# Designed miniproteins, single chains, continued (2): the designs that were tried, part 45

Each design is a single chain, and the fold is of that chain. pLDDT is the mean over its residues in the fold that is shown.

## One batch from the design tools (miniprotein)

Design m5643
Fold by ESMFold2-Fast:
Structure m5643 (fold): chain A 93 residues (1-93)
Amino acid sequence: SARLEELRRIIEEAIEKLRASSLPQDAQDEAERRLRHWLRWAEANPDLSTEELIARLRAMLQELLNRHADWSEEQKATFREIAEELIEKVREL
């Protein structure tokens, strides 16, 4: 579906931004793995509302941020910026 193709594009763009960021390599790898897992879940549940997609995505991103409490404030700000841009793009679906 057009919605699923756009969702895949949005997730790939978010992964590219994470990979281009100054975040640690292990954090980039974990974020990519979790984003791809979230995408598979979204694809398996095509009748999910945008609000339900965003709720699960936000929860996952917040869990990632909480697991990396040792990050610098700059690294946390970078992650939040990428996360909020991702959420905004999903909201447009």
Scores: mean pLDDT 88

Design m5644
Fold by ESMFold2-Fast:
Structure m5644 (fold): chain A 60 residues (1-60)
Amino acid sequence: MLTGEQLLEEAKRIIQELLSKGKSDEEAIREAQKYLTEKYGLSESMAKLIATLALHELKK
């Protein structure tokens, strides 16, 4: 399993790519959450938290 830092960096890459394709912030979070849940087996709540933190870090 990836570390929390590696999961955050992965989520940041996914969200940045989705935003570059014209997705909204809400759509990017939803898609990243789904990817993290399906690919890494994260709980829905944990995946959403990581995706939300990744978006926040990208806008800082």
Scores: mean pLDDT 81

Design m5645
Fold by ESMFold2-Fast:
Structure m5645 (fold): chain A 69 residues (1-69)
Amino acid sequence: NAQELVDEAEALLAEDPGSEKAVEAAVKALELDPTNQRARALLNRILRVRPSNKKAWEALKRSSEALAK
């Protein structure tokens, strides 16, 4: 589920801050639950470190669209 993917992404980032697998897990969590606050927080954290990560930007944009309704 989305929460398990968020937990996985947090664990991956703790072991390797540059982990692309962590980005993928957080993005997938947000695809399953577009309003998931923990996944959004993780992607925002990733973007502060790597602002050019397109996957994170696109996932967060879709999440923001879902929240606007």
Scores: mean pLDDT 77

Design m5646
Fold by ESMFold2-Fast:
Structure m5646 (fold): chain A 82 residues (1-82)
Amino acid sequence: SDLELAERIYENLRKTLDEVAEKYGLPEEVRAELEAHIDRLFEEVKKAIETKSPRQAAVTLSAAVLDAVGRILEAEFEARKK
């Protein structure tokens, strides 16, 4: 189902964040903000799957993935700058 696909993507993004946080020693505040941001994005994705067309739900999911990945990469790059 569309919800199962979104859930798998969400779980993989949260796992990626956990790996980056552990590897680069992200500050707890940064980790918490990223977790909250990803959680908010996927609440929007779930609503789009329930209320919008398949095309619009796919666009919403794609945008959420790009935003989440970009935020995780930004945190990794900032952690490496020192």
Scores: mean pLDDT 84

Design m5647
Fold by ESMFold2-Fast:
Structure m5647 (fold): chain A 74 residues (1-74)
Amino acid sequence: SLREEIEEALKRVEELEEEVRRAKEAGDEFEAEILGAMALMEASVAKLAAERAGDEESAERARELGRRVAEVLE
C-alpha cells in the first residue's frame, strides 16, 4: 500500500542519515555528499507521497529528516 511505501521510504532516509553521519565522522566528505544527496531525494519523494495521501504526520517527518540530513552535510 502507499502507506507502507511511505513508511519504508522514511526508514530508508533514517538509515541514510546515519550513514551520512558516519561518513562525516570518518572524514569521507565525498561519500557523505553522495549519501546525503540520496537521502534528500528520498525524503522529498516521501514528503510528496505523504502529502498526496493526506498523511500530514509522515509529510512532517519527511521534512524533519531532510532538514537533519542537510544540517549534517554543512
Scores: mean pLDDT 87

Design m5648
Fold by ESMFold2-Fast:
Structure m5648 (fold): chain A 69 residues (1-69)
Amino acid sequence: AMVPREVAREIARLVEEGESTEAARLGGKAAKELGVSGAEAGEGVGKTLEEEGNPVADDAGVAAAVGGG
């Protein structure tokens, strides 16, 4: 995965807690550190969490994509 699993899980946790702005901020930071677009980071987050059966995978992916631009 382009985004580390630990970061994807933290984004999911922030979304579950209603911290969507912080989830987006973390996603944007991950995208910049990896040198990828926000859309690619969000896709990686969503895919990783979906593979783990996380119920907020789609919301976490969207938050990361928004934060990364």
Scores: mean pLDDT 80

Design m5649
Fold by ESMFold2-Fast:
Structure m5649 (fold): chain A 70 residues (1-70)
Amino acid sequence: SAIEEAEKLLEELRERGILSEEEYEEIVKALRDGDTERAQRLLARIVVTRDLTPEEVEIFNRLGREMRKL
């Protein structure tokens, strides 16, 4: 499902140290609650505050595509 794929991508970002454990848990909770707008706001704050590699940008792009299916 789109939620399962989104959670896997979020876990990859946590394992890479881009998301804190708290940020990961907060975003996953928002997605499971169906609050896609809150999840998008949380991710946007992270994207604008981190110096991301091209590979990390692609993970966020894939996450955005999965979230659009919700």
Scores: mean pLDDT 84

Design m5650
Fold by ESMFold2-Fast:
Structure m5650 (fold): chain A 76 residues (1-76)
Amino acid sequence: MPSPEQVAEARRLIEEGRRLAKEAKKAFDEGDYEKAVQLLQESVRKYTEAARLLGGDGGFLSPEQQKLLEEAKKKI
């Protein structure tokens, strides 16, 4: 079982990932596709680290966030 400290850190990483994904959508809406890709990649890194700390629980982009990443990559 993850320690209470690892669980708290994982929750912070998930929140950071959500914030980055939301900023990526704003960047995409503004036409900054390169920034959108960078922010979504950082979001994936945060979710992956959180999943590792929790033993593989959670830590993936939502279908909407993944679609946004694919669309942004196509426009670069």
Scores: mean pLDDT 76

Design m5651
Fold by ESMFold2-Fast:
Structure m5651 (fold): chain A 92 residues (1-92)
Amino acid sequence: SKEIEELLEEMDRIYEEALELLEKLEKEHPDDKELIEKAKEIVFEIGVLRGLALIWYGVGKLTKDYEWALEQIKKILEKMKELLEELKKLLE
């Protein structure tokens, strides 16, 4: 359970960074509607993945199978990290 809580805290940090990057893109490129929309789609997917990780933590609590939940949450975290790197590329 503690390991899952630490992963969820890392996910919160990724989501906050993604929101900050989106705000920066909107400020630096306010007229680039296509770039902003692409960034919004990435941030939305990161948010959905964070929500899915919370659902898996709930499943772990209900089933008492934290190993299964941990494996799923780790996969979600890796996908969130990949999406954050995609978002960072839009600033380059």
Scores: mean pLDDT 88

Design m5652
Fold by ESMFold2-Fast:
Structure m5652 (fold): chain A 64 residues (1-64)
Amino acid sequence: SMAEEYREKGLEFGKRGIQALNKGDGKTAAEYFRKAAEYFEKAGDKEAARGSRQGADTAEKALG
């Protein structure tokens, strides 16, 4: 379904966000987590979208 495809995209961007965090790039991580949140919203997964937005805010504030 389209919802499953959107969730898969959300997971892909979330993974890229984590990779950016591991490299110390908080700004890039925040961008990827925001993209993940967009796809989780499209998938109807409000909890995953909220978590991804929180991750983006944390990455941006903590790592710059």
Scores: mean pLDDT 86

Design m5653
Fold by ESMFold2-Fast:
Structure m5653 (fold): chain A 91 residues (1-91)
Amino acid sequence: SLEEQQLNGAMYRAAVLEAEKKGIKPKDLAPSKEELKALVKELVKEAAKEGRKEPEVAAAIAYLNKDWESAREYLEKAVKLAEEEARKLEE
């Protein structure tokens, strides 16, 4: 569905942001969807262990738990924050 496609996009963005924080460049991320999903799961697990509660991490956790409603809510917050951060970098 369109909603699942939007959540998949958020999962990808969350993985990229988490990889960036750990010094992993996007080009070094796993190419397959299965490997990307495993990487996101690992990064989310590490972020939770560090006590990080950024919306992108929360969205990824909810998505992995099949909590589509919470994932959507956190996705909207994550997208908004990512757009604001991108705007700051463009200045």
Scores: mean pLDDT 61

Design m5654
Fold by ESMFold2-Fast:
Structure m5654 (fold): chain A 55 residues (1-55)
Amino acid sequence: SLEEEIQKDEETAKKLKEEGEKLLADPSKREEGEQLLQTADIVEGRAKQKRKEAE
């Protein structure tokens, strides 16, 4: 269902943000952390768009 897709994207974005923030704490993983945070923003934006359409 649409709600299941939204929840999956929201959970994925949350996990990516957590992983990205952890990586940013390590200077050797800075670039990888930034990449994950960018991906998280995209996935979160997708979830917000779907939630708007569900309204």
Scores: mean pLDDT 83

Design m5655
Fold by ESMFold2-Fast:
Structure m5655 (fold): chain A 67 residues (1-67)
Amino acid sequence: MKKIGLVVAPTLELAEAAAPLLRERFGVDEVIPVATTDVEEAYRLALEIQEKEGAEVILVDARALLA
């Protein structure tokens, strides 16, 4: 099953900076950087991608990966 990681941050630059860490730590096949401060919106996007793609989706805050 395909694994997709969503990296959420207030800015796209911060999400992109954390994307390699998500790929390395969780072994995801694809990483999608998401610029949003709304955790509910990010969670809904993760569910939509999971349903549409039939993939396992991992949602992570970029700041947690960079700390």
Scores: mean pLDDT 79

Design m5656
Fold by ESMFold2-Fast:
Structure m5656 (fold): chain A 57 residues (1-57)
Amino acid sequence: SEEDIKKAIEYVQKLVEEGKLPKENADRLIELIKSGKIDPKTFIEGYKLREEAKKKN
């Protein structure tokens, strides 16, 4: 949905602000999310799971 796309883009931008993702990579991911080549929900869930698995289990 459009809300999922917006949330994914905001999440990507937050990662850049936190220094966790280079802006160049973030711009590419945003384009892929907007074009539907990356599912926004799967992207958000996958990234959160990866972060939690590294530190929390």
Scores: mean pLDDT 74

Design m5657
Fold by ESMFold2-Fast:
Structure m5657 (fold): chain A 63 residues (1-63)
Amino acid sequence: SDEERKRILREIGETLRRIGDAANKYYTGRGLLQRYARGEVSEAQGQEGQKLLEEGKRGLNIT
């Protein structure tokens, strides 16, 4: 049905948005940690990078 098609497309869109958010956190976190390792960012930003990396890993099911 048209309604069933719309529901499926909505669910796909929600899943893609969640994956995109998790991927963004993962790569942002990795970038911050790499910059922290090079002394380019503060310890606080390094800690935020670690937090983002862990959140992204959970969202992407990387353990």
Scores: mean pLDDT 86

Design m5658
Fold by ESMFold2-Fast:
Structure m5658 (fold): chain A 60 residues (1-60)
Amino acid sequence: MSEVHKRNLRAVQLIRDEPELSLRTIAYRVGYKSLSTFSREFTRFFGVSPRTVQAYHRAL
């Protein structure tokens, strides 16, 4: 599994465990320099935006 794959899997875990944490903070914690880069890479990897995933976990 590549470094990008590991970062994106870690981001999903953070969204699940801390859904109130800002996406910008999650991006920085998993090693991205900007929210825009993180959102683009995450969406390409999972087919859904990190905002969509976060909204799902916030509703739980």
Scores: mean pLDDT 80

Design m5659
Fold by ESMFold2-Fast:
Structure m5659 (fold): chain A 82 residues (1-82)
Amino acid sequence: SKEKADELERKGREADAAGNYFESGKHYLEAGKIYLELGDYERAVRAYGRAIYSFVKAGPTEENKKLIKEARKLYEEARAKL
């Protein structure tokens, strides 16, 4: 639901403000997926962009590289719908 995506975006912002970049990225990635399902492509693009930024800031782990690759693919898919 939109309400769930909005809550996940808020949790992403709170995690980012606390310096918890990995958790921030996960919340934004989940929010983006819900926005994409709802056809809210503008919000999906913004959420995926924030997820990528957060995972980059979280550090160059193999898990974060995989999540960045997933988020980039989803970002391009959402952007193609604009």
Scores: mean pLDDT 89

Design m5660
Fold by ESMFold2-Fast:
Structure m5660 (fold): chain A 74 residues (1-74)
Amino acid sequence: SYLERAIRLFEEAARSKDDEKARELALKALEEISKIDKKIGEEALEKAKKGTVAEMMHVTLEALIEVSKKVKES
């Protein structure tokens, strides 16, 4: 599932103590989000590019929550 992969990548980013690694993992999570919903993924990616790593993490989490509402929860 793209959602499960996005969640895993986001969790890895959140646990990373290296800002560059966290950014790379968050970008990969946003790519998986884009496979679920291109508009949500693209809008989140645009916002993430303009901010700090912390802001990118926040934007990625918000996008992840939004796409989870569109995927059947179980």
Scores: mean pLDDT 81

Design m5661
Fold by ESMFold2-Fast:
Structure m5661 (fold): chain A 62 residues (1-62)
Amino acid sequence: MTFPYSDWLNLPEDEQKRLSLEWEMQNGGFRNLEEARKKGKELGLPDELVDEYWEKGLRGIR
């Protein structure tokens, strides 16, 4: 949720977009995987990558 600001600012914009998507998923910004895929497409990410982020357990990895 809190992201290392110095690291984030040093990333290319496309990497920042990917991490923003991941952060939104982790904070329950999407109702389901389909909503996450819609956002991913807007950011230029393929469905497979969005699925991978979702499956990594962005909601409480532990």
Scores: mean pLDDT 63

Design m5662
Fold by ESMFold2-Fast:
Structure m5662 (fold): chain A 78 residues (1-78)
Amino acid sequence: MSEKELRDEILRALADMVYALTKIMAKNAKSPEEKKKIYEEGIKLLERLRDQARAEGASPETLAHIDKLIEELKKELE
């Protein structure tokens, strides 16, 4: 595995972890307001990770994966 491949793998794993934790925390939220705040924070973290990934030269596939997770969390903001 190259350093570039390893970086992409780590970035995808981090994005998946942020997504999974956001969903778990939101499921356990005590109010609709708390749930919304959790999703909003998860989206912000994924957007920061995406910006950093782009700056680090992550693959188009890795960037698309992070974008997909952001879109899935945005759908939950109702």
Scores: mean pLDDT 86

Design m5663
Fold by ESMFold2-Fast:
Order: C-alpha cells, then sequence, then structure tokens
Structure m5663 (fold): chain A 107 residues (1-107)
C-alpha cells in the first residue's frame, strides 16, 4: 500500500488490541449462551467489535481487498442476527450468527 510501514512497536500494540477484542467478544457470546439472553445492544456491540478486528487486521496485513470481503460478510450476518431477534428466534440461532460473525473477523 501507499502508507508507511508499521513499526514493530505499532504492530505489537495492534496485536494486543486485537487479542483484547477477541477476549471481549468471546466473553460476551459465552454470557449470552449461558444465560440464554440476546439483546439488540449485544448484537450491535459484537458487530462493532468484529469491524474493529477487521480494521486492525487490514492495518497489519495491508490487504484492503480481504478486509472489504470480510466487512460484507459481517454486515450480512449482522442483518440476519437482527432479523432473528425481531422474529423471536431461539437464542441458540442468534448466538450461532454472532459466533460466525466474530470468526470471519478473526480470519
Amino acid sequence: GAMAPLSEEEKKKLEFEREMLYGVADIAIAVAETFGTVTKELIDNLYKIALEIVEINARLTGDEEAAQKRIEEIQKLYDEAKKLLDSGAPVEEIVEKLREMVDIARE
């Protein structure tokens, strides 16, 4: 890309921030699954976390094309999770979409 290369310190900071986001997402999904509760706020927060992970990975790799494809897949899953919540679908089905959204972001 046309941007200056990241320093080793900047890379380590981004990798640390990414690991923190992975942990937050995993805890949020585990809590929802354990208590059988999904809210619109949880779906919105996990969507934002997934997008932030993709942005960090794009900065680390410089692969803007891969990032764009992941964003499109994440957006589709986000819309599907919202529709499932609105229709009163089982929590397990919504959690499955949230897990898939986070897994795509991690790639």
Scores: mean pLDDT 88

Design m5664
Fold by ESMFold2-Fast:
Structure m5664 (fold): chain A 92 residues (1-92)
Amino acid sequence: GSAAARGLIDAMRAAVAEGATVTVTLKGDEVTVTIDGAGDKAKQAVQDAARAAEAAGGTATLTVDGDRVTLTVRGLSATALTAVVLEHIGLQ
């Protein structure tokens, strides 16, 4: 299963639960999740998501700038990317 997609979905859900704003952008096979107003749970979930993406054979780049968190993941399947995008739409 897509542990990387699940990790990203969990991070987005944690962020929304804390009142943060989540933005998802796609560029080829690269997905970037930006969280504005991230609390401790969102920050932990993003770290877990980065680890899950790397464990799945992808690459993850995590940047924390105060309460803004940006996670970029590459190497996800089209099915995994679709799941992440659909969850983001459902959270808006």
Scores: mean pLDDT 79

Design m5665
Fold by ESMFold2-Fast:
Structure m5665 (fold): chain A 68 residues (1-68)
Amino acid sequence: SAKEQLDKLAEELSKDPRFEVKKVGDDTIEITSKGSVEELVGLALRIIGDYPDVEVSIEGDTLTLRAK
């Protein structure tokens, strides 16, 4: 399900020292890079390909993931 994909992403990304993960709603997480915006862009493209039930958006230095 979309929620299961999002929860898996939150767990995996919380273990990656390049990223900070913040839960902002029951179906939404925000990710910021400790390094560069380019790392967020690469992550966003990977998620779009591998997690079709997750909605992806980037605003400035923040990547927002929402369960569809």
Scores: mean pLDDT 82

Design m5666
Fold by ESMFold2-Fast:
Structure m5666 (fold): chain A 98 residues (1-98)
Amino acid sequence: MIEGVVEELVLKYVDKMYDIFKDEKNREKRLELLDQAVAAAYVEAAKYIGEEQVRDLILSSELNVRRKSSLSPEEQQQLLEETRRKAEEFKKLLEENK
């Protein structure tokens, strides 16, 4: 399933995050790192299942979190840009901790 590819990549990136930052004690920082790792997994998943399918998964996940039936075009754009920014931040952290 398409969702299986995303799940596998999320687990892979979360495992990398926990391995590199296993001594991180700050709860807020751990949640930020988890969010960034998940964003990086979604961006990587686009290489395997395509950008359109990843976009749809990100949007549907956010709709469930916000308890909304739809997002405005502006909300969709902001969410996708934020996801990309978080993914880039996580990739930078991985490079700095090689």
Scores: mean pLDDT 74

Design m5667
Fold by ESMFold2-Fast:
Structure m5667 (fold): chain A 60 residues (1-60)
Amino acid sequence: SRELYLAILKKDLGLSDEQLEELVRMVEEGASSREIAERLGLSQGNASGGKRAILTALKL
């Protein structure tokens, strides 16, 4: 399920519920991995991985 996928992603990236909601919003708005990294305090790799994971979750 989408909810389970997002819960796992939240744990893997060390995000709060509010940060996960912000990540989803940013990805839906077409934000770059760099913008996500700067906004959420993630490494570029984690931001890139998180963006890809959310795009996958949005297809579920």
Scores: mean pLDDT 82

Design m5668
Fold by ESMFold2-Fast:
Structure m5668 (fold): chain A 80 residues (1-80)
Amino acid sequence: SKEEVIKKLAQLVRKFEDAKTEEEMLKYLDEIYKLFKENPLISKDAALAVLRHILHLAEERGWKKVVDYAKKRIEEIEKE
């Protein structure tokens, strides 16, 4: 259901925000992105809002690999 998808997304975002390493954050970001690609019930605008939030947190932490990954995923979704 849409409710279960949104609940899973919220749980993954929380895990992302609590991540203590760049590698852990990349893992959760990849899982979030896969959730967006597999679930058309999540709107493009909602997906972009989440990815931009992730990008902002990664930029604040100086995690360049997460920043680069998030920017690439945002660009790919914007082209859809």
Scores: mean pLDDT 81

Design m5669
Fold by ESMFold2-Fast:
Structure m5669 (fold): chain A 77 residues (1-77)
Amino acid sequence: VDPKELEAEIELSLVLMYKGLANILFSRGKYEEAIRLYEEAIERLEELKERYPEYAEEIDELIEELKKKIEEAKEKL
């Protein structure tokens, strides 16, 4: 296993963990906390995209998904 590939997998896993926790908080009406975690996930994805531009298209789709979730959460505040 290439250490750089492993680093990318770990970072993506962490982003998915942030998304999952944010989705749970969203479902429980904790919209402010959910927004914070979605924003953290987006920041990590932007950094990942800079380091691995070959994944930019996939990362951009996920960023768009998370931005939509933030807008939904803001509407419910």
Scores: mean pLDDT 84

Design m5670
Fold by ESMFold2-Fast:
Order: C-alpha cells, then structure tokens, then sequence
Structure m5670 (fold): chain A 61 residues (1-61)
C-alpha cells in the first residue's frame, strides 16, 4: 500500500500534476504515511524541476 502510493505521488510530482499530488498525499495521510511520501515526492519534484509541485509539497510538510 505505502509503496504504491509513493510511486503514484512521485509520478504525479514528475509530471507537475499538482491535483494528483494533493490527492495521493491526502490518501497517504489517511493511512498514516503522509510525511514519508511527501518527503520522497518533494525530492523527486525538485530533481525534475517541477517548482509548483515542490511548493505544494513543502506546504504540506
């Protein structure tokens, strides 16, 4: 479950899809994995140059 959400959030972050990032993070938070997945997705967003996705992820941390 956690690994699947991490992959989904990372893919959304790479694509700059802010809406999908918010959606998967909300799901991860409900399962108790929000901060772990947000940190991983933030690193990927920054590495991919997705500035808007990175800003959203920082706000949620």
Amino acid sequence: KKDLLAVKAANAAIQGNVEEVRRYLKEAESLGYGKEIARAALQVAEDSGQTEAAKVLRELL
Scores: mean pLDDT 79

Design m5671
Fold by ESMFold2-Fast:
Structure m5671 (fold): chain A 86 residues (1-86)
Amino acid sequence: DLREEILRAAAEAGKAAKTDAELAAAGAAISAEIKARVSDEKERGELEVGAAVALKKAYEGAPVEEAVEAGRRAYEEAREALRKLE
């Protein structure tokens, strides 16, 4: 369950970040992990959108589970939008 693992890691990293600099570093680390573990460019972009939303929501004070759900919805919306534009 790579998608859920990445979304949860992003939410936890966002919750742990205490400054904008730490948030940026956490986002860069999650993006690097996605690039290392996801070879498909389309899936990578969709997952990066979801992870960024999960990271930011957790940083803004959302519980990890709510941040993961927001990230999952953003991922699904990005995937559906790309499918409609083909």
Scores: mean pLDDT 83

Design m5672
Fold by ESMFold2-Fast:
Structure m5672 (fold): chain A 55 residues (1-55)
Amino acid sequence: SHMIEKLREEGDERIAKLLESALAGRQAAGRPVVEPTEEQVKAIRDALAIHDADA
């Protein structure tokens, strides 16, 4: 996945791992796999930032 590769290149390994796991789970369930959008990546990053701020 281009988006996952880009995230790894940028050092966002945590987000890349989460997306990779989600896509693998979808594929294992027999569902179609689609390329993640930048908007979806931003939503995950924002959610992680909120979690880290509460810790």
Scores: mean pLDDT 72

Design m5673
Fold by ESMFold2-Fast:
Structure m5673 (fold): chain A 90 residues (1-90)
Amino acid sequence: EELEKQAEKDLENGKRAYEEGDYETAISYYTRAGNLYMKLGDYEKAAEAFELAAQAGSKINDPRPFRVAAEAYRKIGDKEKAEELEKKAS
């Protein structure tokens, strides 16, 4: 489906940006991929994409992606993981 293909491309582009050290661009692509997976109802892949964005955020001390990842984990019912990611955002 269209959204799934877009999410896959965004994950690939995010990974490429991360490997090049462009963490801000990686966060943008990973966050977009996560949002697309949320629309698809694929919360597991959404959480994975947002966690990749959080990892990129940690490289530049940007806590915002940690909060987004926490929201995704709350959506899939992983409250402990969500709490841990929120703590890293503060």
Scores: mean pLDDT 82

Design m5674
Fold by ESMFold2-Fast:
Structure m5674 (fold): chain A 71 residues (1-71)
Amino acid sequence: MSDVAAALEEALRYAERGDLETAIRVLERALEFLDMSPEVRELVEQAIEALRKGDREKGIELVRQAIELAK
């Protein structure tokens, strides 16, 4: 699995547990430190925005889409 996919799966686990703050931090660090395609980056940025707004369901779905593209 790519480093990107692994980081996104970690963020997904935090979001599914209801720890949205930690999930956001993991996603933000992935954007800062990991190389990813523009398409994956856009989904991750949208996921961060959804999670910050408290839309857990939308955020989780966007992270899942990003994981599929990052594999």
Scores: mean pLDDT 86

Design m5675
Fold by ESMFold2-Fast:
Structure m5675 (fold): chain A 55 residues (1-55)
Amino acid sequence: SDERVAELLRSLTPEEIRALARMVGGDPDASRALREKLKGMTEEEAREFLRKVAE
């Protein structure tokens, strides 16, 4: 799961990564919590979530 999250993040554009960081308020702990949520999601759910956040 952690490998899949890392792979997803690697596939993202800098803009998408920045959108995620903004969503968590720039807090490192919040960023970790976001990764935990992504691990709990299916790959499809994670991708849809990332797309929505990045739009």
Scores: mean pLDDT 72

Design m5676
Fold by ESMFold2-Fast:
Structure m5676 (fold): chain A 70 residues (1-70)
Amino acid sequence: SLEEKKKEAEEELEEELKEEQELEKEFQRLLEEGGTKEEIREKVLEGASESVEAIKAAVEKVSAQKELEK
């Protein structure tokens, strides 16, 4: 069902956005506490990966919604 696919994509997007917010919070903590360059770089790469997954989930949600509206 397209409705089921949309709901699954919405849940996945919500999870990815929550993970991105947690990573941003950890990144800010490292900047305040004076983390190493390696630790900061690792968090930046992790955040970029999560952002890509969030975009994919958003695209799937939009595609499913458009199909439901037709």
Scores: mean pLDDT 71

Design m5677
Fold by ESMFold2-Fast:
Structure m5677 (fold): chain A 55 residues (1-55)
Amino acid sequence: LDKYIEELAKKIGVSVEELKSLPNDILILIVEKLVEFKIISEELAKKIIEGIKKL
């Protein structure tokens, strides 16, 4: 999960700590919106969401 969160942070220009401070449901919502806006790939989003659901 951490590797994919770092990739997401670099893509959107925020810190890893900032993303990790978000509740899991909010992080999933943000990831889904970033896919809708074509900012990140569906593959990256799927890896992040699957990682969160395993926690």
Scores: mean pLDDT 79

Design m5678
Fold by ESMFold2-Fast:
Structure m5678 (fold): chain A 65 residues (1-65)
Amino acid sequence: SLTLEATKAVIDIINKADELYKKDPQKAIEEARKLGREYAEKLPSRTAFENTAELVEKRIKEKAA
């Protein structure tokens, strides 16, 4: 199911960003955007990956404020 594959991709982006933000919040944002682009090339649900990258960026900035 494309829905299940998209959900797994979203979770992967969030988990990778969470691991990285402890060391470098900027690297976490960059990795989320990179993974979002890679998944968008492989799966037709581009908007889900774009929204996930934006959510990661927002949460990291909120934690820094």
Scores: mean pLDDT 72

Design m5679
Fold by ESMFold2-Fast:
Structure m5679 (fold): chain A 80 residues (1-80)
Amino acid sequence: SLVEKGKELAKEAVKAIREGKYEEAEDLLGEAVQLFVEAGNVDLALEALEEALKTAKEVGDEELAERLEYSLENLKEVAK
């Protein structure tokens, strides 16, 4: 299902952030968000972005955190 694939990609994105593979992480996260939105589950897309943002802050990547925060705010506007 789209939700199952999205969850898989979101987990791989978090792993990529922890490994310093930020470009790969952003690509994986973007695909996961698209799959969740296509499945009609914006809450899962928001949760995926929030988990990635938390992980970016945890590893100390302020630039990635800023980009993810921007993506999260944009998705919140679409979710209204």
Scores: mean pLDDT 85

